# Designed miniproteins, single chains, continued (2), part 12

Each design is a single chain, and the fold is of that chain. pLDDT is the mean over its residues in the fold that is shown.

## One batch from the design tools (miniprotein)

Design m4403
Fold by ESMFold2-Fast:
Structure m4403 (fold): chain A 116 residues (1-116)
Amino acid sequence: MVVLTESGGGTVAEGGSVTLTGKVSGVDFSESGIGWMRQAPGEPRQGVAGIDGKTGGVVVASTVAGRVTASVDRANKTAYLDMRNLRVEDTAVYYLVVGVGKETYWGEGVELTVVA
């Protein structure tokens, strides 16, 4: 059984920082694609970052480039999304997404609210 446990959301002041954490179990992390997606109210779902669980290779969306670092601890099967210089527009539900073979698993989502 695949289990994704997300944490680190909440209410943060504009200009602040936050680390979102996703622990993954029930999969071979080294054979997985790991991603972070977000969805703001009334907006389409948007990619934030993608990570190759085998190599640690990372891609970051242009919308957050320079403010986001995505990383993985393969041994502990944990993904991190470090966000800095937060903006009100970063307010969204953030989802950990894990692709394994032909299957895709979504976390329940963690809410981040950025206040001016």
Scores: mean pLDDT 83

Design m4404
Fold by ESMFold2-Fast:
Structure m4404 (fold): chain A 80 residues (1-80)
Amino acid sequence: MSEKQRKELEAAVYELAGAVYYVLGDYEKAAEYYEKAAKLYEEIGSKDVAVALERLAEAYEKLGDLEKAKEYREKAKEAE
């Protein structure tokens, strides 16, 4: 497995972990894992970074951090 393929797989696993925590109502853990996924997707130039950033923004909205939610949503739109 190449370094890019490894990071892509790791990002996908973190994204799934974030989704699980989000459904369970653990928005702090959801944000943590979505952030890890977004960083890895960004490093490898994946379009999946946009989805991870959008989910991260949703998690921050649930935490009441509206400034971070807005920032990550804007980054998601830029990343497409």
Scores: mean pLDDT 85

Design m4405
Fold by ESMFold2-Fast:
Structure m4405 (fold): chain A 98 residues (1-98)
Amino acid sequence: SKEAEEYYEKGLEYYKEGNYIKALEYYLKAIELDPQFADAYVNLAKIYYELGRNDVAVYYYKEGMKRLGAKSAEEFISKLKREESKEAARKLAKIGNL
């Protein structure tokens, strides 16, 4: 939904500022509004990984992949490289191997 996308974009802005707590708040609101919003789950996974919460990061990463269906990790990583930095995609690929 447009409203979920708006919350997601605000979450990305806070993430870029290093404000992980507000980024989490906005991504969680995006998921509340659109439970199928795969990108928000993936970015939650990235933040929880940065916070050292590996179990939570793996949970959200798997939930994001589940919503993307049978798409490969390579396709997912390619999408992240278009929307996020190469470093961000690399960190998320590492989460998938936890």
Scores: mean pLDDT 76

Design m4406
Fold by ESMFold2-Fast:
Structure m4406 (fold): chain A 71 residues (1-71)
Amino acid sequence: SKEKKEKAEQLLKEAKGLEEALEGIEKRVKEGIEALSEEEAKKAEEEYKKAKEKLEELKKKKLEEAKKLLE
């Protein structure tokens, strides 16, 4: 139905937003790590890994929900 298609489109848009957020975080972490000491860099890498996992999980959920609506 049109309603399911519109919901799927919104979820795909939200997933794309999460992808852009992940790319932004990756860029900032890479730039930040270069300016940090070895100890601070390790801490930043751990924080980045956790943030990446959370955003990737949210992205997967939105993509799965969109796919289910279009099935």
Scores: mean pLDDT 81

Design m4407
Fold by ESMFold2-Fast:
Structure m4407 (fold): chain A 70 residues (1-70)
Amino acid sequence: SLEEVKKLAEEVIEEIRRWVKENPDASYLELFRALAAEAEVWVTLKMAEKGKISPEEAKRIIERVREELK
């Protein structure tokens, strides 16, 4: 559901923001990757909210981003 997509997006964005806060000496590349991941999650959520992609596709994309950031 769209509600599940929103909750997942909020959880992943919070994880990314927490990582950035806890890693003040992160490299430029690490910071860039974190910000790019947050942007992709946010855009994916907005696309799902606008009905441009299915909730299932949005969840798949967000879960992939989460895994790639580990």
Scores: mean pLDDT 87

Design m4408
Fold by ESMFold2-Fast:
Structure m4408 (fold): chain A 61 residues (1-61)
Amino acid sequence: MNEEEIRQAVEELAANPDDPEARERFRKLMKEALGTEPSDEELDAIAKVVQRARAEVAARR
């Protein structure tokens, strides 16, 4: 649906993976976009992948 909203939710989750509001927001958007709600393990995995990608990009610039 709205890729910008998903991107913002992913960035918030990566910045504050323990924040229940960020986790809930991302979960709701993924349910609307994919028709399935991500598990806590999937949320943790996504946050780690995004954090690594951001760290790698920052280190190169």
Scores: mean pLDDT 75

Design m4409
Fold by ESMFold2-Fast:
Structure m4409 (fold): chain A 88 residues (1-88)
Amino acid sequence: LEARAEELYARAKRLGAEAEEAEAAGDTERALRLYREAARAMAEALRAKIEAEGARTGDEETAAAKLAELDEILAETLEALEAELAKA
């Protein structure tokens, strides 16, 4: 799980860098798509880390609360990016 989280985190950083490069080039549509992919990869990495920590500590309630918060943040982020993409 931790190795998976590190891999997803690295992917999220790479996608974020590509999004910034596309944005600098004026390719707003491509930048927004890459930001969405980066957000999803980051959320998956954080989910894996939260699940691994919960399994390690046995604190299932704290893990569940953090996962619920992560789901809300991801949903809000994706909605904002989708709204911007729809305008592009």
Scores: mean pLDDT 80

Design m4410
Fold by ESMFold2-Fast:
Structure m4410 (fold): chain A 63 residues (1-63)
Amino acid sequence: SSSTISIHDLIDRAYKAGALTKKQAERIKKEIDTTGFLSQENQDLLARALKEIGWVGPAPEAA
C-alpha cells in the first residue's frame, strides 16, 4: 500500500500466502542482501510464487 514496494515485502507476501517456504524466502532475501542480484533459479522461483498469489505489481526485475 505504497507507490514503491520493496522486494523484501514481495517475498514476505509470497511466503505468507504459502507460495514460498520460509527457507526459500530467507535464501532469496540473503542473495539480494549479499549480491544485489537474484540468480536465475531464485528469479524463477519468486516469479512463480508471485503468479500463484496473483501479484499485479511492479516487477522485482530491475535492470
Scores: mean pLDDT 73

Design m4411
Fold by ESMFold2-Fast:
Structure m4411 (fold): chain A 68 residues (1-68)
Amino acid sequence: MLNAEDYLQLGNAYYKQGKYDQAIEHYEKAIELDPNMAEAYENLAKAYRAQGDFEKAKEYEEKAQKLK
């Protein structure tokens, strides 16, 4: 079974390919399985910035900071 870390790594692979919509989908799945995964929120913020969604990027950066 895929765990949160598996979805984080899949999201990273899509991000590296410039497939930001697929990266976001997989990072959201990682957070669904592990809501305390700060790295998934940080990477969601990076993907939203890459798409030009600066409001969503800031929101997820703030969530990552709260998780330490």
Scores: mean pLDDT 86

Design m4412
Fold by ESMFold2-Fast:
Structure m4412 (fold): chain A 78 residues (1-78)
Amino acid sequence: AEELIREGERAYRAGDYERAAELYREAIRKAEQQPGGERLVARAHSNLAKAYLGLGDYETARAYAARAREARERAEQA
């Protein structure tokens, strides 16, 4: 999961927001399957929100930002 987040961050820096979003979604899927993955899920959702802002999709970005906040709160409590 962390490797996919790093790869996604490289795609984001290159301006490839669509590729970044794909990698962050894959990171979320894998992080959700592992114990203690809550912090990685929060990070990936936050990065996914930024990728959608780069794509000009404000509505999707807002939804992922909300998911990132929820995941971050769960990670802090767990």
Scores: mean pLDDT 80

Design m4413
Fold by ESMFold2-Fast:
Order: structure tokens, then sequence, then C-alpha cells
Structure m4413 (fold): chain A 62 residues (1-62)
């Protein structure tokens, strides 16, 4: 299981990968971050992670 801190680290990596145009890595890490926040019991942060991930994908041209 993931801690909230680990989920936040995954989100940071996801955003970087997505902005660089690496959609496969970005999508995978966004999904892991969202699930990590849900496992930590933080639904609001999970929703924010999904939104930030989608925004980063658009910034990366995905």
Amino acid sequence: SLTAAEAEALLARAVAAARAGDGETGDRLISQSVLGFLEAGDEARAAEAAARGRAAMREGGL
C-alpha cells in the first residue's frame, strides 16, 4: 500500500513525464498516484491528482 507522501511523489513524477510528452509513463504514474491517495483515505487529494495529471497531459500535447 502507498502512503500519501508516496502518492504525492508519484504525482510529481507523473506531471514531469506527462509534460515531457511521455504519455505511457504519465498515465501509469497518474493512476498509481490516484490509487495511492484513495488507499490513504484522501478522496479530495485523489481527485486533485487526477485533475492535475490530465492538465499535465494537455500541456505535454497528449
Scores: mean pLDDT 84

Design m4414
Fold by ESMFold2-Fast:
Structure m4414 (fold): chain A 95 residues (1-95)
Amino acid sequence: SLEELKERVRKIAEELAKEYGITFSDEALDLLIEYIKKNPKYKTEENIRFLLRVAAELALRKGRKTVTPEDVKEVIKLFEEAKSLEEFMEKLRSL
């Protein structure tokens, strides 16, 4: 359900925020939730954690301690355009 998805995203975001010493903006999490609603194959804990972790690392690489909606959009775009995990990692390194 949507409520279960929201709770899952929030819980994973809280765990990663503590791990990386960052915050996720509410708008960033809302954007990810809307994306997963349209693409239910990404609703698993593993996929949510992966996308949020990459967004956190991207924000830190840019010298920020807050993950923005733009960071989440960039990660989703790279993930969708990549044909494999290897290509995704190569594109991420180019940022």
Scores: mean pLDDT 83

Design m4415
Fold by ESMFold2-Fast:
Structure m4415 (fold): chain A 77 residues (1-77)
Amino acid sequence: MSKEEFDLEVELALLTMEIALVKKAIERGYVDEDTVKLAERALERAQEIVKRYPDNKDAQRILKEAEEVLKKAKELL
């Protein structure tokens, strides 16, 4: 594994965790302004990863999930 591949895996793992935290807040009904900001940050990061790696299926999946959680968080705020 190259450093570039490792760095990408780390970015995807951290982003997956951020999205999971937003999903948990939505599930528990604890959506606040910080939850929306976390979701917005996750979406921005997902967009940058997809821009760098447009053919990466994991990046595309994470982008879709980030869009979905941000939409739900804003609707519940």
Scores: mean pLDDT 83

Design m4416
Fold by ESMFold2-Fast:
Structure m4416 (fold): chain A 64 residues (1-64)
Amino acid sequence: MSFKTPKGTSFTQRREGDTLTVTLTYPDGTKLTKSATFQTPEEAHRKAVELLKELIDEVNKKLK
């Protein structure tokens, strides 16, 4: 991927009804989660990309 994350970081995406949840799991077991609602599959895909970028940005902020 184009973004830097710590080695062993895993990424999970889940959809439940109208809610999309994206989770990043660090090698130490720490999890970062963001969620958003969507109305169409196209919106869900766009929001998934946006949430992933936000989570990667949070990881990068920690790497001062």
Scores: mean pLDDT 72

Design m4417
Fold by ESMFold2-Fast:
Structure m4417 (fold): chain A 83 residues (1-83)
Amino acid sequence: SEAARIAIESAREASTPFEAASLAHKRAVDAGFSLSEVSAASTVAYALKKLGLIPSVEETEELIKRALTESVEEIIERLRELS
């Protein structure tokens, strides 16, 4: 999905978790995503960069879906379980 790709690419290009979240936010807005989808992509990009992990696109899609209802802290813990 486009949201998963945005989260992964933003995490790869960014130098910090906050920058990853900011890049994902901007790109998701530019792509025409809803506010909740923008927040989810930003949250996942932050978590990916914070843990230094780039899971598969499919695993990232599931994290985006979870981030629609879960906090950034919950997504970080979920991502740790994938490693």
Scores: mean pLDDT 85

Design m4418
Fold by ESMFold2-Fast:
Structure m4418 (fold): chain A 70 residues (1-70)
Amino acid sequence: SEKEELRKRILELIGRILRIIGEILDLEEKLKKETDEEEIEKIKKEIEELKKEREKLLQELKELSEKLDS
């Protein structure tokens, strides 16, 4: 059914979001220990890119959840 397929997509999307959150946390921990300015800027850019990807996936999750609740 359409609702079962939506549930599967939601679970897969949650898994992707959790992986990105994990990557952000690892990079934030690395950033706290980093003293090289060039590496700090690189890590900050990577974190910002991952945060943008997380926002896109969270928006997709919201849209899929609204379809499931309809």
Scores: mean pLDDT 87

Design m4419
Fold by ESMFold2-Fast:
Structure m4419 (fold): chain A 105 residues (1-105)
Amino acid sequence: MSEKIKKANELVEKGRKYLDEGKWDEAIKYFEEAIKLDPNNAKAWTLLATAYLMKREFDKAIEYAEKAIKIDPNNKVAWRILAEAYRLKGDFEKADEYEKKAQEA
């Protein structure tokens, strides 16, 4: 594994710690640095989407969750983020569609 991929994974784990503490802006900085090092890190995109969902920035949460799914279509967490973001936007039909995708992933 390249040093960039290893460093990206370390940044993801540090960002996760801040996310768990409710420090969403700090977490976002770590996930953005991870993505700069490894743009194919589906976990970094998923956690970035989670942070924006927690900040109620639903359009960004959707954008970044879609990035994660493009890299890893079996990412149940990313499908759940899409479902929740659309539900919170009042699009219950899309929310139900993405919930089914999360169950199938």
Scores: mean pLDDT 89

Design m4420
Fold by ESMFold2-Fast:
Structure m4420 (fold): chain A 75 residues (1-75)
Amino acid sequence: AAAVAAELDPATKAAVFELGRLQGLLDDPTPENEPEIEEALERVARLLGVSVEELRERMKAGVSAADLAREVAAA
């Protein structure tokens, strides 16, 4: 299973944690945590090898950060 394999890799595990945190921040964004959201977007985009702009567009289209990671890994 892909989820089990992800837990075995420290780098992949770190990416999954960052994606989960980013999803939580994006679900209830506040002006006070906007800088954290931007930093999390930059880190996730770097981990996925995409631009922050691309990541924002995909998430606006209803794709979760975890789904984005799966798509990039599959490509």
Scores: mean pLDDT 65

Design m4421
Fold by ESMFold2-Fast:
Structure m4421 (fold): chain A 86 residues (1-86)
Amino acid sequence: TAEEEYEKGKEYFEKGDYLSAIEHYKKAIDLDPNYAEAYYNMGLALMELELYELAIEYYKLALKLDPNYKEAEEKLKEAEEKLKKQ
């Protein structure tokens, strides 16, 4: 299920394996394209890899699905600031 792939992504993220986390978050999104939390956690993994432009895209997608997603709004601002400093 999308939830099982999402939880696997979180397990890899907690271990610092951000590439494996991204693979499982992508599978969660493929199974449920409206899974706002999977887009948000995809952004978090991309931030750890310093792929700020991609992280911004995923945070924007999370906010499109859930406009009240405060954590995604805050991380979007953080990613935009980090991109300006590169």
Scores: mean pLDDT 88

Design m4422
Fold by ESMFold2-Fast:
Structure m4422 (fold): chain A 83 residues (1-83)
Amino acid sequence: MTVDDILALLEEKLDLSEETKRLLREYLAGLSDEELAALKERLEAMDVREQAVLVTAMVLRRIGREIDERLEKEKELKKKLEE
């Protein structure tokens, strides 16, 4: 199971922007082969609307992770400056 297989499945049913595809690829690249297989099974059982909600949730999780990583790095930098 590959990230590209899941993206192809989603693209068949959903109109995905280039930015959404980038965020999804980055999110999916963080998953194990077992997690990707489980996700595919869930997507195959879902309606287009449910797939759109799941895609939105995955994109938001990736954005949230990027924000958290940025905030953590800013906090670390601030601590180093206060030493």
Scores: mean pLDDT 76

Design m4423
Fold by ESMFold2-Fast:
Structure m4423 (fold): chain A 74 residues (1-74)
Amino acid sequence: MEEKEREEYRKKLIDIAVKMANLFAEKEGLSEEEREKLIKDVKENVQRYADTLESIEELKDLVKKAEESLKKME
C-alpha cells in the first residue's frame, strides 16, 4: 500500500518538475535541443533525489512545495 502511494507521489513530483523545466525553457528562450537536455537532466536529478527521501511524508511535502512553485511560475 505505502509503496504504491510513494510511487504515485514520485511520479507527481517528476511531472511537476518537467512542467517547471518546460516553463523555464520557454521563458529563457532555449532551443528545442537545449530544452530536451534540460528536461532529461531534471527528470534524472529529481528521480534520484526522490529515491533518497527517507519517508513518504517528506516526498508529499516536496510535491506540495513543487506544486506551489509551479503555481508561482504561472
Scores: mean pLDDT 80

Design m4424
Fold by ESMFold2-Fast:
Structure m4424 (fold): chain A 68 residues (1-68)
Amino acid sequence: TLDALRDQLVAVLTSHGMSAATAQAVANQVVTTMRDNGLTSMAQFFSQFSLNQALLDSYGVTYADLIA
């Protein structure tokens, strides 16, 4: 489910040292965008949208970490 994907995304982001508040904000933006566009996977999300690369790079989060 998208709720399970959100929880997984928060866990991945916080495991890289991102704060719970920032991780939740990123995950909620992703899940809301996916819900509004009928997307069911992170791979589908990245085929149409992108995230703040500078923010992800600052925490060592890779594209592969997010589509796992």
Scores: mean pLDDT 80

Design m4425
Fold by ESMFold2-Fast:
Structure m4425 (fold): chain A 95 residues (1-95)
Amino acid sequence: MKYKEAALKALSRALAAYTRVQEAEDRGLPVDQLVSVYEQAIRDAREAVDLARKMAEEAEKKGDTELSNFMRKAAELGEQIARDLEAKAREARAQ
């Protein structure tokens, strides 16, 4: 499937970026550095969401309902993470 490898790679990058966010928060990085980490994680999460949605559509067209449902759930989770990170970036800048 055209989007499968790209979606899995993007999801892996998004997960790694989210781990870096947690580490940055735990270490109490300066606001400018913390915002930069959030912005990178938001970009990675958004890319993963877009590719997961494309993969869900491709899986559905091929009759792979399990993969389609999995990728839709991954996209929903990624969208939620991106929104949470956007809120955190706004709060960090407001300090």
Scores: mean pLDDT 83

Design m4426
Fold by ESMFold2-Fast:
Structure m4426 (fold): chain A 72 residues (1-72)
Amino acid sequence: MEEIIQQIQQLNQQIKQAKTMEEFLALLQQVYQLTSQLSPEEVESLSDEQKQLLQQIADEIAAKGKELAAKE
């Protein structure tokens, strides 16, 4: 579980550096592949701090997607 969160953080850093929508979508698919390995029970067992961290990452990914879409 901690390894998956660390991998998601690493992917988020790569997402921030993405210059094209294609790069962004490829990294986003990797994030989805990692999160699909987490069971609903494991997600519910996350600490409030871990949930807040994942929410921050989700918000940053959404913001990056909007920036890249605006550039077209």
Scores: mean pLDDT 78

Design m4427
Fold by ESMFold2-Fast:
Structure m4427 (fold): chain A 62 residues (1-62)
Amino acid sequence: MKVKKLKISRSSRDLDKALEELIKQTTPEQAEEIRKRYGEAGRVGSDEAAKALKEIQDELLK
């Protein structure tokens, strides 16, 4: 089990759930930005998608 860094090689469902939870806690404008960043990162790879989602969450929690 990895606590410090999120490694997603097969867990697209976990990423989808995290995205959905973030979207529900943000404004529609922020949701649009989050979807764009996540989508572009996901096109590169699952690890990049996980990093992007983590960075987005860190920004929102600040």
Scores: mean pLDDT 66

Design m4428
Fold by ESMFold2-Fast:
Structure m4428 (fold): chain A 63 residues (1-63)
Amino acid sequence: AEAKVKELEEEGRRVIRELEEARRELEEKAKKEGVRYAVAADILGVAIEVEREIYEKRIEKAK
């Protein structure tokens, strides 16, 4: 189970990091290109929170 926990922790960290980077890019675009990118960044922020909860539960379940 320890190998599975490490796999999920690594996958979760990678996914969340990629989503956070995408959100940051949308926030920068919002400054130049307007409200659509600001809304997209906010929606992605909610998705990031949900993904964190999912990975936390999956990691706990794999222990």
Scores: mean pLDDT 80

Design m4429
Fold by ESMFold2-Fast:
Structure m4429 (fold): chain A 77 residues (1-77)
Amino acid sequence: MLGGVAYKNDDGSIHFSVTDPVTGEQVSGTLTPVDVIPGAMVANVIDGVLTISVSGGGERQVLTASGVTDGGTVTPS
């Protein structure tokens, strides 16, 4: 299954919107500004853990954050 929608804003933050398959809730929010490679973004949230995969130009980058709730701002680690 394809993950949810994610995109980089002009300020460097990443917006995401995805349905958590464990809770059944739609989760949307924003990561704090991060330096990511240019490319297609796929967001997944499973049991409150966000994963954003970015693929472009032959590179892959993965961002992960825990404790994600709908409408929240989170910092990747």
Scores: mean pLDDT 67

Design m4430
Fold by ESMFold2-Fast:
Structure m4430 (fold): chain A 75 residues (1-75)
Amino acid sequence: SELEEILQEARRIAKEAEEIFKTLPKENYLKGIGIILRIIGLVIDIEEAVKKGDVDKARELLREMKELLKELKSL
């Protein structure tokens, strides 16, 4: 289902973000921590949207998560 695909993609992005965070220079840790915590929060929100069957909300949250990953990659 689309919701299952969104949830799998969200978990993939979270894992990628964790791997990027592990390789960040120390000077970027504070910014990186802020971004990773927001990404973790979005995974929880996506899981709730999936549980409620809210496809539109799940898509919106996944887009936000992708933007945060892009921000993390720019560090």
Scores: mean pLDDT 88

Design m4431
Fold by ESMFold2-Fast:
Structure m4431 (fold): chain A 80 residues (1-80)
Amino acid sequence: GLEEGYYKPLAEAKKLFEEGLKSKDKKEAEEKFKKALKILEELIELGKKSLLPEEQEKLRKELEEFKKRKEEWKKEEEEA
């Protein structure tokens, strides 16, 4: 169902992303961001066939937010 196919993977992606932001190891953070982004991108692709347009747009906005937050994190790490 939607819970197993979408909501649980989305929650896992958000958890991985937050763990990446809290990581003191740059390599560990980047790996967690990579996994989170991959999960979300896979959900967007699956959603093209099965989710309502409004839900698809919500997932795309979540992906854009992850990319923006990752870019902000990289700028902070490079300026330190």
Scores: mean pLDDT 79

Design m4432
Fold by ESMFold2-Fast:
Structure m4432 (fold): chain A 67 residues (1-67)
Amino acid sequence: GASAARAEAERIAEEAERRATLAVIQGDYDTAIAILEEALREVERLDPELAARLRRGLQHVRSLKQQ
């Protein structure tokens, strides 16, 4: 159901955000971007609101790489 899809999307998003943050701390922006892009593909199907949150995270990491 919708609640199960939301729970799975949240799990994927939180795991990806945690792993991407660790990659950013290490200066590995390409790995952080890849992690968030992979999670976004899964989450787009499950929950568009959480997908929007992941897109904002992707934009932030891409911005950091350009600086």
Scores: mean pLDDT 86

Design m4433
Fold by ESMFold2-Fast:
Structure m4433 (fold): chain A 58 residues (1-58)
Amino acid sequence: GKLYRAIKDVESDDPKYLSLKKGDIVELLKELNEYYWYGKNLTTGEEGIVRKEYLEEL
């Protein structure tokens, strides 16, 4: 899928949501709605729901 970069650190206590560190590379797997995508953090190997505003195009 398309690759994006995390623009900030995001911690999530819910495993359904993707945790990010600024600079992590995220692959878009599916667009869920206007605000949320399902992605894979290629830096950590984790998958989850991520808010699209936390990501920028490479």
Scores: mean pLDDT 86

Design m4435
Fold by ESMFold2-Fast:
Structure m4435 (fold): chain A 112 residues (1-112)
Amino acid sequence: SAEIEKLLKKLEEALKKLEEALKNEDGEAMRKAIDEILETARKLILLVLKEEDLEKAIEVLDKLLDLLRKALKLVEEALEKGLVDKEVVLRVEETEGLALIVRGVLKRILEK
């Protein structure tokens, strides 16, 4: 899906913005980048749920999970520096958790 590829690219770009905001210790830029990451991730999960090719859906979720884990590491570093609060970390973990649940369901369907 061209839409999935577009959202994955947008997520990678938002992750780069988060990394730069962390280097600059810009809390406002970090919050904006995190909101863009979470919104893009949720849109990807919804598109994956509509994907009839379960193997492709799982591949997209694996890439999404890799990007969310990178985001989580950056937001945990930002929390240690006092640039974000614990709510921000929890929001990223909740989104990763949702992606993991969806992946687990799709994998069980594929393994039948």
Scores: mean pLDDT 89

Design m4436
Fold by ESMFold2-Fast:
Structure m4436 (fold): chain A 87 residues (1-87)
Amino acid sequence: SHEEHLARLVEQAERLLAENPDLPESVKEAIRELIRAVRERASPEEMEEVMKRVVEEAQKLAEQGREELATQIDNLAAMLYATLLEL
């Protein structure tokens, strides 16, 4: 189900945070906000604001040389948003 898929993506986001404790706090906060918004079934308007922050923080991470991780974050955020919209 879409709900089971969404739960797995949230778990993946939480694992990414746990496995990358050296991430800048701003990046971790953006991902935590994304997880919270998804769990709370935030409105499309709220999700757009959260996604904008995640994309901004991922871009900063890429500029710091962590391009692969930045791409993983962007892809995960996009999948979370797309899956939430299908509920």
Scores: mean pLDDT 86

Design m4437
Fold by ESMFold2-Fast:
Parts: C-alpha cells; structure tokens; sequence
Structure m4437 (fold): chain A 55 residues (1-55)
C-alpha cells in the first residue's frame, strides 16, 4: 500500500492545501484517498512551505 503524507504549516490556506494534495496524487499516480495532510508547526518545516513523505 503506497500512501503519501503532506506536512503543511497550521496557518496554510485550505484551498491551496487541497490543490497541493491533488497535484501530489497525480504526481505519484495514486488516488486522492491515499494522500494524508498533516498540519504541523511552521518551525518543523525549516522554512519550507510544505514537505512530502512517501510511506
């Protein structure tokens, strides 16, 4: 089971997060249901807008 986790800052725009999730699903060739979004403190992202982890 391939599943992809997207980590975004807690203050991220939900509309932008939805678009990002769709783009990631298309990039990895998986259904959107296999993409999980996790909201994290911005400090944990080290200045990145988001982080993608493949599981």
Amino acid sequence: HMHVEIRVPSQADPERVVQLAKEVAEKYGIPLSQVTVHFVPAEELGGKDYEVKVR
Scores: mean pLDDT 78

Design m4438
Fold by ESMFold2-Fast:
Structure m4438 (fold): chain A 82 residues (1-82)
Amino acid sequence: SLVRAEPSEETLRAYEEAKRLAEEAFKLADELGDPEAVARVVGLTIRAVGALLDDDVEALREVIEELRRLKKEIEEEIEKKK
């Protein structure tokens, strides 16, 4: 492409959702005290940034789904420690 388009509004909204989920998952992973869980959240955050830069809304939707699953896994591990 001779011109790189600015990310679409749909891509920006998906990125904001991914960012919000990553922040929530990071706080939960930190509460859990699991460096592997923290590393997984960081990896998904890097993937979200890459997808944003590529204007790839489908890749962002995949990251969102993975972050939702990871957040649920971390919440379940925290519940086991209560």
Scores: mean pLDDT 83

